# Designed miniproteins, single chains, part 12

Each design is a single chain, and the fold is of that chain. pLDDT is the mean over its residues in the fold that is shown.

## One batch from the design tools (miniprotein)

Design m386
Fold by ESMFold2-Fast:
Structure m386 (fold): chain A 95 residues (1-95)
Amino acid sequence: MELIEKMREEIERYEKEYGDGAVAEAARRLIERLPSLSEEAAAALSGAIAMLLAGKPLEEVFKKIEELLKAGKLTEEEAEVVKEEAKEFAEILEK
C-alpha cells in the first residue's frame, strides 16, 4: 500500500528529528499490522498515526474515526480496532 510507504518515511523523519526510538518502533509495529486490515481500516489507522505524530490530541483522532463510522466507511469492529491502536500509540507518545 502507498500509505505504508509514506508512513514509514514519516516515521524515519520523526525518529531522526526527535531521536525517539520508542515512538518510531511503536509506529513501525502498527504499520506491520496494516496489511491485515481492510483498505478503509488501514487508511483510517494510517491517518490516526499521522495526526498523532503531528501533535493532534487523541480526542480529535477519535472524532475522525467516528465520522468514518457514520459515513459507513468503517464497521463498528474496525472503528474499535483503529481506536484501540491509536490509543496505545498515543500512550507511547506521552511517555
Scores: mean pLDDT 74

Design m387
Fold by ESMFold2-Fast:
Structure m387 (fold): chain A 82 residues (1-82)
Amino acid sequence: SAELEAQLARLEELLRELQRLLAQYLAETDPARKQALLARAIEVVEELIAQARALAPHVDPEANEAFLAELEKTREWLKKQL
């Protein structure tokens, strides 16, 4: 469906944004900018978790659970950087 296609496109967009933010965070040396990047990365990973949970009825259960576990691990790592 068009709605499912839009949801998958949004998930892909959020994944690209998360990877971009993580790369910027690791390269950033200014503490204030680093903190802002970290806060945004946490917001993006939480939105990714919400989108992945919403897609659960429409995707492979094992693949979705593995993906969610990796996102939750990423969220935990980011929160430890605060």
Scores: mean pLDDT 88

Design m388
Fold by ESMFold2-Fast:
Structure m388 (fold): chain A 61 residues (1-61)
Amino acid sequence: SAFVEELRKRGVKVLSPAELRDLAKRLGITQSQLKRLAELLGKDPRRLTVEDAEEIESMIA
């Protein structure tokens, strides 16, 4: 996705709170829903990686 590729180009390894907000908006879900989804997938929602974001995007979009 364009979003994930942009994060990689910027050298992002772990998403910031602002980037998590942007991911949730892009997926059409709330930040709380994104946090719950990350937890259900066994991921730390505060340390979501670019790879984790790509995986979540592939499940919803």
Scores: mean pLDDT 82

Design m389
Fold by ESMFold2-Fast:
Structure m389 (fold): chain A 78 residues (1-78)
Amino acid sequence: MPPPMTREEVEEMVREIEEELQRMIDAGASADEIGAFFNQRYQEFLAEAEKRRVPQDILDEGVDRLSVIGERALGQAS
């Protein structure tokens, strides 16, 4: 059984999603494309966190950070 997901691992996953979104923005992706991609990565993040039994406080921090990243990405898309 893999160990529970750590705060550091959550921060790394969030960073990877942020970097992927930034690449899409730099490539000229639409708000719809960015939103669809973010939703897919967000669902993958939640599934991985549940599978690895991340503590709720760490999950909540990751979700809050992803919300900020998603808002920024959509704000940069036109």
Scores: mean pLDDT 81

Design m390
Fold by ESMFold2-Fast:
Structure m390 (fold): chain A 87 residues (1-87)
Amino acid sequence: MPSREELLERLRAELDRLAAELSFAQLKAFLTWELDHLAREFPEFAEEVAALRARLDAATTREQLLEVGHEVAELITRIKLAAAERA
């Protein structure tokens, strides 16, 4: 079975493929929406979301947006694992 890290790497690769189809403005708007949604649904991770949002707001290149996107994928993976372990 693939490890959780292998699943994260696959999710990042999938995000990179999707991001290749989006403009800078569309990618930034998408990541902004995702972070706002995560902050509302998972307030226990609000500090991590706020840190990623600050990096997103400071991003001026597509490469910086992809870096933030990869960290959003990592955060989503951790949130899902934490939720499963608390159940």
Scores: mean pLDDT 78

Design m391
Fold by ESMFold2-Fast:
Structure m391 (fold): chain A 93 residues (1-93)
Amino acid sequence: MEKDLQAIREFLTSTLDDEKTVALISKISDPQVKDLLKKLSNAEKAEDYPEAAAVLKELAKLLEELGEEDLAELAEIKAESLEKLAELKEKQA
């Protein structure tokens, strides 16, 4: 569990290249967290910012249930940032 939490924190606090993202996801032993991080990575690659934000909100809820309030807050902040990017793209269209 501690290794999973460190990998999640690194993912949420840094911009990772594809190889580092795959390596961090591979270190996650919790299948729910692993699935959410894969969905997030795929949504970001597709530039589907609304989907990426939704996945981050699900991850934040899971982290809060695990007692990791600081990581849950970081996930929520990242979700809000992606929602803002989605709004900006709609205004340009």
Scores: mean pLDDT 72

Design m392
Fold by ESMFold2-Fast:
Structure m392 (fold): chain A 72 residues (1-72)
Amino acid sequence: SPVEKRAEALKKKLEEFKKKYPEYSSVMDHAIELLDKAMQDLEEGKMSEAEFQRMIDRLEKELEELKKAAEE
């Protein structure tokens, strides 16, 4: 599904950020675990697609802010 592909893409971005900035590894690991759990909850019907999309939007925004901070 499109939302599942979006989550997989975000997970890859988080893993790439972790490799480039090891000082953020714990934060990235937490975000990856949160994504994995949310994907499981979505599959089990414990989370709506709308709730999942809002979570992805927030994580993507936070990653962009961290990227800016790490580059400054």
Scores: mean pLDDT 83

Design m393
Fold by ESMFold2-Fast:
Structure m393 (fold): chain A 90 residues (1-90)
Amino acid sequence: MTEGLQDPSKIEEGLEEVEKEVKEAKEELEAAKKKLETDPSAKAAAEYAGAALRLIGAGTDAYLLGKRAEKLGKKELAEKAYEIAEEALP
């Protein structure tokens, strides 16, 4: 189990990685959506679905980091994580 003394720094590191992943996944989803709108095809639809699943996964990771931060009494870190999750799971 992760020690409480070390958990906040590890959660902050994880949040930086997840925040970047959410931003990249959102960009990928928007690009896939534009492709689907410009050239509708089964391949474009599959790419859009894959990008959407990636974003959902990133949002779930952010939510789990938020719950972990909340358990450690790091309310501000938890709130930041939940905002990142909200961006991924509108």
Scores: mean pLDDT 78

Design m394
Fold by ESMFold2-Fast:
Structure m394 (fold): chain A 80 residues (1-80)
Amino acid sequence: MEEAVKYLREAARAAEAGDYEKAVKYLRKASQAALQAGDPQTAQEIQGLADLVEALAKQGVPGSRIATLIRGVALRVERR
């Protein structure tokens, strides 16, 4: 799970910088890391977050708000 949390934090940083392509790539890496750690439920949650981030970026939602959503998921995953 440490790798999944690391990638979630990298995704949040990329979103803050407005690099949504990089943010989505890190979210997909976080999902794979969660799956490798034996948590398919968390992997599916992160995959859904990647799809949501793509949609929000296309709608012009600020990167700071997107980053806050990603950081919220990272905190929940770290505490599991």
Scores: mean pLDDT 85

Design m395
Fold by ESMFold2-Fast:
Structure m395 (fold): chain A 76 residues (1-76)
Amino acid sequence: SKKILEEQKKLREEILKKSEKGLTPEFLVETLKKLIEFGLAGEEEVDRLLTWLKKLGVPEEKIEEVRKELEKLLKE
């Protein structure tokens, strides 16, 4: 729990810092996939990322594809 909370904080800070440098949605998705595989992120981080992608104007069809991929990783 405490470790996951710290990784959530790091992810938010990374998003904020890298967004100023033109961070791509693809990079954020790949970063979150790695965090899930390492057991450092869960369903809450997925929901936050998907919400953020929607705010960036990523098409809903692409957001749904990303959701399915990330949910598959979470189910193991």
Scores: mean pLDDT 72

Design m396
Fold by ESMFold2-Fast:
Structure m396 (fold): chain A 96 residues (1-96)
Amino acid sequence: MLSPEEEKRLLEALYLILEAFIETGRPLSIREIAELLGVSQPTASRIVRLLEERGLVVRLPDGRVAPVMAETLALLEERDPERAKELLELLRKNYE
């Protein structure tokens, strides 16, 4: 079980990955995630692994990362409903 501080860091990383995925319309590389989070590539890879173990992201055969939309939005609605609403509006704007 993660500490509350570690959970907060993972939730922030998850939010940023999902926002970038919605805005770009494509899966993200570990390098792009490292730049997005302001961390080294090994640290980004570790964060992605922790998110993947929780069913929140998936790694594609080419090594890029995509969020599991339903699971990620459900978790964010529970933990940060205002931010989840902002992501849903962003998704709606890009879909329509």
Scores: mean pLDDT 79

Design m397
Fold by ESMFold2-Fast:
Structure m397 (fold): chain A 81 residues (1-81)
Amino acid sequence: MSGAEELLEQVRILADLVANSKSPEVRRNAALGIGRLLAEINRHYPEHAEEARRIATPPLEKALSDPDPAVVEAARAALAA
């Protein structure tokens, strides 16, 4: 696989964890991880940036309503990346 395909797969895995993990710690860390991956994709694989944002945006927007404020802040940071 290309490096971009591997990064997109990592975004998909972390997006699922943000949406479905029962652990607020896992949701927070996954949201932070998405932010880092989006920054890397924008820097090194800009042609895949739109696809990465399509995968990441819905679970991150849902996370803005998370009961844990640390998850909300992580989601805001990731969406700003």
Scores: mean pLDDT 86

Design m398
Fold by ESMFold2-Fast:
Structure m398 (fold): chain A 82 residues (1-82)
Amino acid sequence: MTPEEVLERFRELAERLIAEGKSKDTLIAEFSRFVVEELRRRGVPREEILDTVRKIARAIMDADSVEEAAEKGLEVLEQILS
């Protein structure tokens, strides 16, 4: 899967979770699961995966809304895939 395809799948996941009214805790859990599985499959080093998960979790906690949380999570993932 290309970086662009990974980012699009993350966006689709975020849109679904927001539409379903999921909490920030659920967003952290689901985004972390997605990121760990995808980056592990791509051979990204464990330390980078853990750093990415921490950044996404922090971005979600600091966001004012679940929509903002999703956008910030996507931004963190985009940076690691660059």
Scores: mean pLDDT 81

Design m399
Fold by ESMFold2-Fast:
Order: sequence, then structure tokens, then C-alpha cells
Structure m399 (fold): chain A 99 residues (1-99)
Amino acid sequence: LLEEARKFYEEAKKMGDEKAVQIAEALINYLEGKDAGTIDGTDLNGVPLSLLYTALAKVYFDAGKYELAIKAAEMSLKIDPDNGAAKVLLEEAKKRLEE
């Protein structure tokens, strides 16, 4: 979990997407038991970890990084298998890699 979150952070920095960087940093802080901080005025403390992975998957998907979107969505589903948004992102990202 923590190693995967750190890899997402490094990939987000390579993309130059500030929201992806902030979400990945919040994931690392959450997993280390630290203050997750805020993004665009939204307090991330108390946001389910699965939703942070879903948000990261959405940012990667919107950036055309479909393999990273798949990995982030899979991490969300590992935590919450009933996360419909993560399931949709996973299927759409897979579809984009095929067609």
C-alpha cells in the first residue's frame, strides 16, 4: 500500500499535474498516520482511503494515463470492492487501452 502510493506520487510529479501530486501526497500521509491535509479547501482527514484512490484514478484517466488509472482504481477496489466510481474508471481505462 505505502510503496504503491509512493510510486503514484513519483508518476504524478512526472505528469506535472498538481492535483494528482496533492492526492498522492495525501495518500502517503494517510497511510503513514499523518495529517492528510486539504485540496481546494476540502479537508481530506476522514475521507475514505478508497475515495482518495478513486480521485487519483480519475485524474490519471483524464490525463490519458490509463495504466496508472487502472492501478489506482484497483487499489480503491481492494479497499472497497463496492466502489462504483472505481469500477467504472477501471472498465473505461481498460477499454481505452484496447480501443
Scores: mean pLDDT 77

Design m400
Fold by ESMFold2-Fast:
Structure m400 (fold): chain A 74 residues (1-74)
Amino acid sequence: MLGDIRRLRKRIAEEAKKTNFDLKKLYEVEAEGYRELGDRIAAELEKQGNPDMAEEARRIADELVEKLREKAKK
């Protein structure tokens, strides 16, 4: 989980260099990373027999993605 967040930060930094700090593109990369992280956490929780916690992880990821997409529009 911590490794996924660090990987996301690295991807954002690399994308910033590629897009000359296009803020909208950076928010898109961050949103995609949180979606991926949420799916990974949910899959692990389902594997452990905790489907309710998996649903919660997906909902948290959805909320973060929506907030980031709103920032990308500004």
Scores: mean pLDDT 74

Design m401
Fold by ESMFold2-Fast:
Structure m401 (fold): chain A 66 residues (1-66)
Amino acid sequence: GEEVTATCNAGETATITLPDGTTLNFPCKSVSTPFKETQDVEIGGETYKITVAANGSKQTITVTKL
């Protein structure tokens, strides 16, 4: 599937545009402990895998169409 990645700094909002033109906004925060979290979500009848990886003041959001 197609993969879209966005990065942001603490206090910013990462914006990802899906293949159907839908826009997703992800508020970004600083973290004291790095983490990686994955969630499957349904948007517009399609299933997407969303992964958020956070390290310090940076976050990386990856959206993969299933």
Scores: mean pLDDT 79

Design m402
Fold by ESMFold2-Fast:
Structure m402 (fold): chain A 78 residues (1-78)
Amino acid sequence: ATDLDIERFATENADKLSEEELGELIEKKFNVKVLGVEKLLYEDEIEKLNNKPAEVVKIEYIKDGEKKVLTVSTLSSL
């Protein structure tokens, strides 16, 4: 699986799953070691979305001994 496969899975499932559940499923599905999953709220995007919060999910994992960080948006605001 590529980083894009993980990004797509996170984008499709982050609104349905907790941070812990999302991390566990990514670890199992893509055979990577998930270090953490964090849901971030961006204030600039809240204003642009007319009181609708925009959520960004940050995922840290190890693949092939290298630490990687992915940031995916669960709400397409731009």
Scores: mean pLDDT 69

Design m403
Fold by ESMFold2-Fast:
Structure m403 (fold): chain A 81 residues (1-81)
Amino acid sequence: SDLIKEIEELIKNTKDPELQKELKKLKIEAEIIDSFRAIVDRLSAIHNDPDVVKRLQELIAKEEQELKKRIEELKEKIEKL
């Protein structure tokens, strides 16, 4: 995903081992979110209830927004180094 690529670029661009550790943890969380999105996509292909699909998509979107916020916070810390 684009978020994973962004995190990998940030890992390459920082020399701080503590920030690298935090970014590696965020990468794992991004991989988990991508896996959940794949499950939701499969459910939407076989399930005929649009409300269920919409609810699952909203939950995934919320998790992605929280991850993006954490990436931006770490990005700001890297820029201050």
Scores: mean pLDDT 82

Design m404
Fold by ESMFold2-Fast:
Structure m404 (fold): chain A 106 residues (1-106)
Amino acid sequence: MPDEKEVLEALHDMAVSVYKTASSKHPPTLEDVITLLRLSINFAKQGDIKSAVEFAKMALEAARKANAPQDVIELIEKSLEYLEKGDIEKGIELLKKAIELLRKAM
């Protein structure tokens, strides 16, 4: 089976490259925010907190550009605080809540 770390590193590099390229042509959508939040959760669950924080920061900037609801923006900001403090479980909980609110806004 492929090494989970190698798969996550390849997924991270691909996702970062795709979003940087796409954002130069079209503004982020709420669907893009959900995708970035899911990537952040997946990396956090695998113990890659640096990638989890990076994708959560990308999701926050995408949410602001996509005019996401203020409560969603606040949840992402709060989740970043918990992830950076090492409270990974609480960070993941808040990211999941942000996804549920975004789905209701779509």
Scores: mean pLDDT 78

Design m405
Fold by ESMFold2-Fast:
Structure m405 (fold): chain A 85 residues (1-85)
Amino acid sequence: SAEELLNKAKEYVDKGEWEKAASYVRQAAKYFGPEYLDALRVAEALLAISRGEIETAKVQLNYVIKNSKNPLLKEFAKYVLEKIE
């Protein structure tokens, strides 16, 4: 399920393994239908973090938190945002 894949992504976020977290978000994206592109935006934010592009990642995550209608995706984006300084 999308929820199980996002929970796996959270495990990798907690470990600082951003590329693996992004892979699980991309796998979850196909379950979001109209929110598919917003899920890919979250995955790209995780890859931006892995490259040290923190401000780019914050812009993408805040966009999803504000504009997505999917509560699981919004919650995951908030979770990631709380982890980056």
Scores: mean pLDDT 87

Design m406
Fold by ESMFold2-Fast:
Structure m406 (fold): chain A 75 residues (1-75)
Amino acid sequence: SHMEKEALRLDMELGSLRVHASILTRSPDPQTQAFGRELLGLVDEAERALRAGDLARARQLVDRARDMIRSYIKS
């Protein structure tokens, strides 16, 4: 179903975001490390939303995390 496909996509995207955030939290740069912890917070919230079946909220949080990464790289 559409909902099952979206849940699978969100699960895969969250897995990738968790890996990226975890790498950032291991940075020797304190600012990058803090950014990584903020991203992990969003990933944790999105994973909770996904487990609760709130696909719309999980999507919003995933998109927000991606936008934050893009903004951080450009700054």
Scores: mean pLDDT 88

Design m407
Fold by ESMFold2-Fast:
Structure m407 (fold): chain A 87 residues (1-87)
Amino acid sequence: SAAKEIAIATAERWVELAREMKASPEALSAVETYASLFIHELETHELSVDEIKAALASMVAALSKVLSPELLARVEELYAEAVAQLE
């Protein structure tokens, strides 16, 4: 589905962004782990648009505890873009 493709692309962009911004090893590991688990869930289960939105929001909330303010701002920007595309 288009929603699944948008969600996977968003998670992949977060990983790329963390690498480009030279996030700490802890922050990069967190982004890679959460993105991998989320992509796996999307590939193995049929999720509704609302479930995808909730999962993305939960991931942003978890990452907010480990990311620098600069990287978090960019993650939140991409999250907002993804949510807008899912409406």
Scores: mean pLDDT 85

Design m408
Fold by ESMFold2-Fast:
Structure m408 (fold): chain A 85 residues (1-85)
Amino acid sequence: LQELIERLREIIEKVRPKDPNTAEVLEKALRQLERAQSKDEAIDILSDLLYYLQQKFLTSTDPNKRNIILETMNDVLKISEELES
């Protein structure tokens, strides 16, 4: 969990200057992960985050914003896949 939390912090810092609103959502997910007591709870938190990012991607009309969200989703998905392994 600590390694996953550290990687999510890196994603947040990368996203923050490009899309502060998305960074705030990632920060909320990070706080939830820090409180997670099980691997299953962590997977649920990441799944909820991915669902949010997917909805934001589908509703965004700005190509630059869509690219940032897509990159963020891919980064979060990699963390989720590693946690499930």
Scores: mean pLDDT 81

Design m409
Fold by ESMFold2-Fast:
Structure m409 (fold): chain A 113 residues (1-113)
Amino acid sequence: SKNEKIYEVIKKTAEELKKLLDEMLKAARTPEAKELLEKARKLVEETEKEVKELVENKAPVQEILEVFKKGANEIANLLEEAVELDPSLEPLAQKALEVMQKTLLELLEIYGS
C-alpha cells in the first residue's frame, strides 16, 4: 500500500538522520551546539512516532506529508542554528538537509502515483 511505502521511506530517513546527528554530537565543539543537536534528535524520534501512529490509524497520505514537512522544517532550523554556533558541523548538517529533501521528493512521488 502507499502508506506502507511512505512509512518505510520515513523509517529509513529517521535512521539516516539519527546517524548523522550522532556524528554531529561527537564532532560538536560547544555545549550550546550539542543542546541544539539533542533537540533535533528528539524531533526526529517524535516525528517518526507521529508518522507511525498516522500509518497505523490509516490516516490520509496528505496528513503524513504535513507531519513530515513540519518536522523537517523544525530540524532544519535547529541544524542552521547549530552550524552558526559551530561552522565545523556544516558538512554533516548539509548531508542531513539533503536526506530530508530527497525523502520529501520520494514521498511526493509515492503520493502522485
Scores: mean pLDDT 88

Design m410
Fold by ESMFold2-Fast:
Structure m410 (fold): chain A 67 residues (1-67)
Amino acid sequence: SPEAEEHFRLGVEAGRAGDLVGAAAHFLRALAADPEFVEARVALDTLFERHREFLEANRARIEALAA
C-alpha cells in the first residue's frame, strides 16, 4: 500500500529526528492502511520496547495523531 509505505517512511524519519510520538503515530497509520505491514509492526514494537514508559504516558496523543 502506497499510503502504508509513506507513513512508514515518515515514522522512520520522525524516529531519526527524536520525535518518538510522531514516529509511533506514523507507524500506527501505516498499520491502519496495511495491517499485515510487518516492518511497521516491528518498528512500533521496538519503539515501545525501548521507550515504553514515555510512549504509554503519551498514548492519547499518539492515538489522536494516528486518527
Scores: mean pLDDT 88

Design m411
Fold by ESMFold2-Fast:
Structure m411 (fold): chain A 99 residues (1-99)
Amino acid sequence: MVPLRSGEKAQKALELLIEKLRKSGEEISLEEAKELARESAEENGAEASIPDLLALIEAFFKEAGKEKVKTSEFIEYLENHDPLDVSIEEGLKLIEEAV
């Protein structure tokens, strides 16, 4: 199904975003987080998922009420709020079992 391919790319984009966040130091700004999300989506051909990733990021920063957030807290939020309602690890496992 076509939606499954789009979901795989979005999952890889989110995984890459989390990896880039781990390398960004102890704190990250909204603008840095949005830029990393765009780069991660573009690298995985998941450009269609950029608005959803940006909305998720903006929601977290709005709730936090801070210009900068702790990278560890933001990573935890993204891991708990997978846009596809599937953990990246579980999604990858399902793909490996299907191959």
Scores: mean pLDDT 68

Design m412
Fold by ESMFold2-Fast:
Structure m412 (fold): chain A 68 residues (1-68)
Amino acid sequence: DLSPEGRRRLDLETRLALAIIQGVIAEKAGDYETAAKYYREASRIARELGLDDVAKEFEQKAKELEKK
């Protein structure tokens, strides 16, 4: 778990969680532009983690918010 690869994975997981939290907070505040930005960031990080389904969901969510 303390391999360089394990450390990078943990860093990416932490950044993913923070991006999701920031996206949810912005969405609840009606700041759809900021929410879409964070959900796109979450999608990118999820792809780096090999979580393709999760990445697709966040990309779709960002696109929905861009229509607002």
Scores: mean pLDDT 84

Design m413
Fold by ESMFold2-Fast:
Structure m413 (fold): chain A 94 residues (1-94)
Amino acid sequence: VDEAVEEARARIDALYAEAAATASPEERRQLGALRGVALATLDEVLAEKDPARRLAAIDSALAWLREQAARHPALAPTVDRVVAVLEELRRTIA
């Protein structure tokens, strides 16, 4: 689990850095908030001992991120890529 979580963290950080390079200051603030939620979810997965609760944490984050992509179309491409990383992590630890 630890290795898979750290790989997901590195991928999310790279996606955020890529998106932030071309983003407006307002978009960078929104991206920072989305990154914060994704990384907090990874920390929760790493700390959780119950496999079902790890999956529930990822599922909650996925639902929230999809909602944010729908509300903020300019962020959707980046959010969709972060969602793909978390879905891959979910499959790996399930």
Scores: mean pLDDT 81

Design m414
Fold by ESMFold2-Fast:
Structure m414 (fold): chain A 70 residues (1-70)
Amino acid sequence: MAAQGQQLIAEGQALHSEVNKALNEKMKEKGVKTLDEYAAVSQEIAAEHADLARQGGQKHVRGDALLQES
């Protein structure tokens, strides 16, 4: 069923977009001004959003598999 595959791919893309948005907003919220501050925030975001990035990737793989079954 192609519709389910396309939906999963779209959801995966949305999750990746949310991770990027979260990083940008976190940097603004923390008032990052120095390289050291940037490094600290980037490490925090990478750890906190690793699950979202992983879920996005998994949804892409599952969506592609469903499209192949269509």
Scores: mean pLDDT 68

Design m415
Fold by ESMFold2-Fast:
Structure m415 (fold): chain A 72 residues (1-72)
Amino acid sequence: VREEAEELARRAGKLSPEETVELAREGIDRFKDLSDALLLTQLIADAAAKSSEESANLVSDLGRRFLLSFFT
């Protein structure tokens, strides 16, 4: 689980903003547990920030929206 999230985050560092957001969405859908999904979005945002601030911001926004949906 954690290893899968870390693998997805490593891939994010080499992707376009659109591809990074899609990767994060796929990961969130796969890891519906709150802790795993938050870990995934944070790791992807951190990896993306090394290549693109835009990618990092988009993934962070996606993670925030997921968090809000989870507490609905």
Scores: mean pLDDT 66

Design m416
Fold by ESMFold2-Fast:
Structure m416 (fold): chain A 89 residues (1-89)
Amino acid sequence: RQALIDEMVRLGEEGLELILAGRFEEGVRLLGEAARLGLEAERPLSAEEEARLDAALEALLAALPSADAALLQERAREILAELERARKA
């Protein structure tokens, strides 16, 4: 379980860094993998939960061309800063 949580955090941070770099599709895909690992760390996902997560990820990817890139990068920076502060504590 802890190994899944550690990998989830690593992928989440990597995904946020990719969004900050303007690599939105790659960043969103890594955030999707992090979310999957986080859910699996609590218990195995049902087929319905996996399908719902996949559908949500595809919907988010489809929305990226019309998304405000500056807003996405600002939010990614805020979240990454929070994670860095939490690790420092």
Scores: mean pLDDT 72

Design m417
Fold by ESMFold2-Fast:
Structure m417 (fold): chain A 72 residues (1-72)
Amino acid sequence: VAEELSKVLGKELTEEDAVKLYKGIQALPDHPLLAVELFAKSLGIKASKEQVEKVVEIIQKNKEELERLAEE
């Protein structure tokens, strides 16, 4: 997941970054694209619409794995 996200955003992301992004989307379930934009901005990344949409797709595809990793 982190590797796929790193490829889309052009910046090396860790598994912790992927979990943080997933939690951000969970906090804004009606606005997943906004959650991704805010995450990218927090890392200093100016993401395109296509990059944001692709990130949401990757997170949704890997939801079960990210949910397991995000358990506190």
Scores: mean pLDDT 78

Design m418
Fold by ESMFold2-Fast:
Structure m418 (fold): chain A 68 residues (1-68)
Amino acid sequence: MSPEEQKLDQQALIVADVAARYHAGELTTEQQMVDYAVAQARALFPGDEEFIALIRRQVTLMWRAFQA
C-alpha cells in the first residue's frame, strides 16, 4: 500500500473505533473523543502533525454530528 492509502485506512479505523466507543458510553465528551483519537494517531504516525490535525478535525466534526 502507498503511504497515502495506509493513512486513509488508519483514519477510517480510528474514526470507527472512536464512534464505537462513543456509542458504548466509553467516550462521553468531545475532549475524550479527540484525546483518544489523537493518541492513536500519534502511536501510528509519530511526528505526522498533518495526519494528527486531520484526525482531530474528523473527530470534532463527528462529535458535532452526534449532538445535532
Scores: mean pLDDT 85

Design m419
Fold by ESMFold2-Fast:
Structure m419 (fold): chain A 91 residues (1-91)
Amino acid sequence: MKREKAEELLEEFRRLLAEGGLPLEEYIERGYEIGYELGKILADDPELQEEVRKRVEELRKEVLSVSPPESQKVFDAFYEGFEKGIKEAKS
């Protein structure tokens, strides 16, 4: 089911952000990839897309409260991947 796959990818993103010791560039690349896969599987589900955006925004607030400002780039990459995944799945 789409929700189950979305939950798995969101948990992967949360675990990525909780895992210390990776270079920023690797977080950016993996964040984009997770966003892209989420966008593809949710391309025809606008309600679940909005739920994912809200949950990622809450995660962003949590992470940025304890992380360097540069961590915003990981969330930017996720959002870029997410929008691209949606667009490509609809093509």
Scores: mean pLDDT 83

Design m420
Fold by ESMFold2-Fast:
Structure m420 (fold): chain A 78 residues (1-78)
Amino acid sequence: SLDDIEKELLGIIFRTKAEGERAGLSAEEIERRAVERVTEYLRQKLAEGKISEEEFKELLEKAKRAARVLADDYARRR
């Protein structure tokens, strides 16, 4: 379902942030890695026929906004 896909997108972003924090990465690098990972995940779901091309674009934009918000929050704590 779309709800399950959205939950996994957030999971990817949170895991990437946690990994990046442990590795001492910058907020910019964490955001970049999160966007790369969510893009690959959504490409896979598109290839599997689980989402449409339009849903891919909408979910990717939503995930990019979430990644920016989490990276910004992380930067403010440093």
Scores: mean pLDDT 85

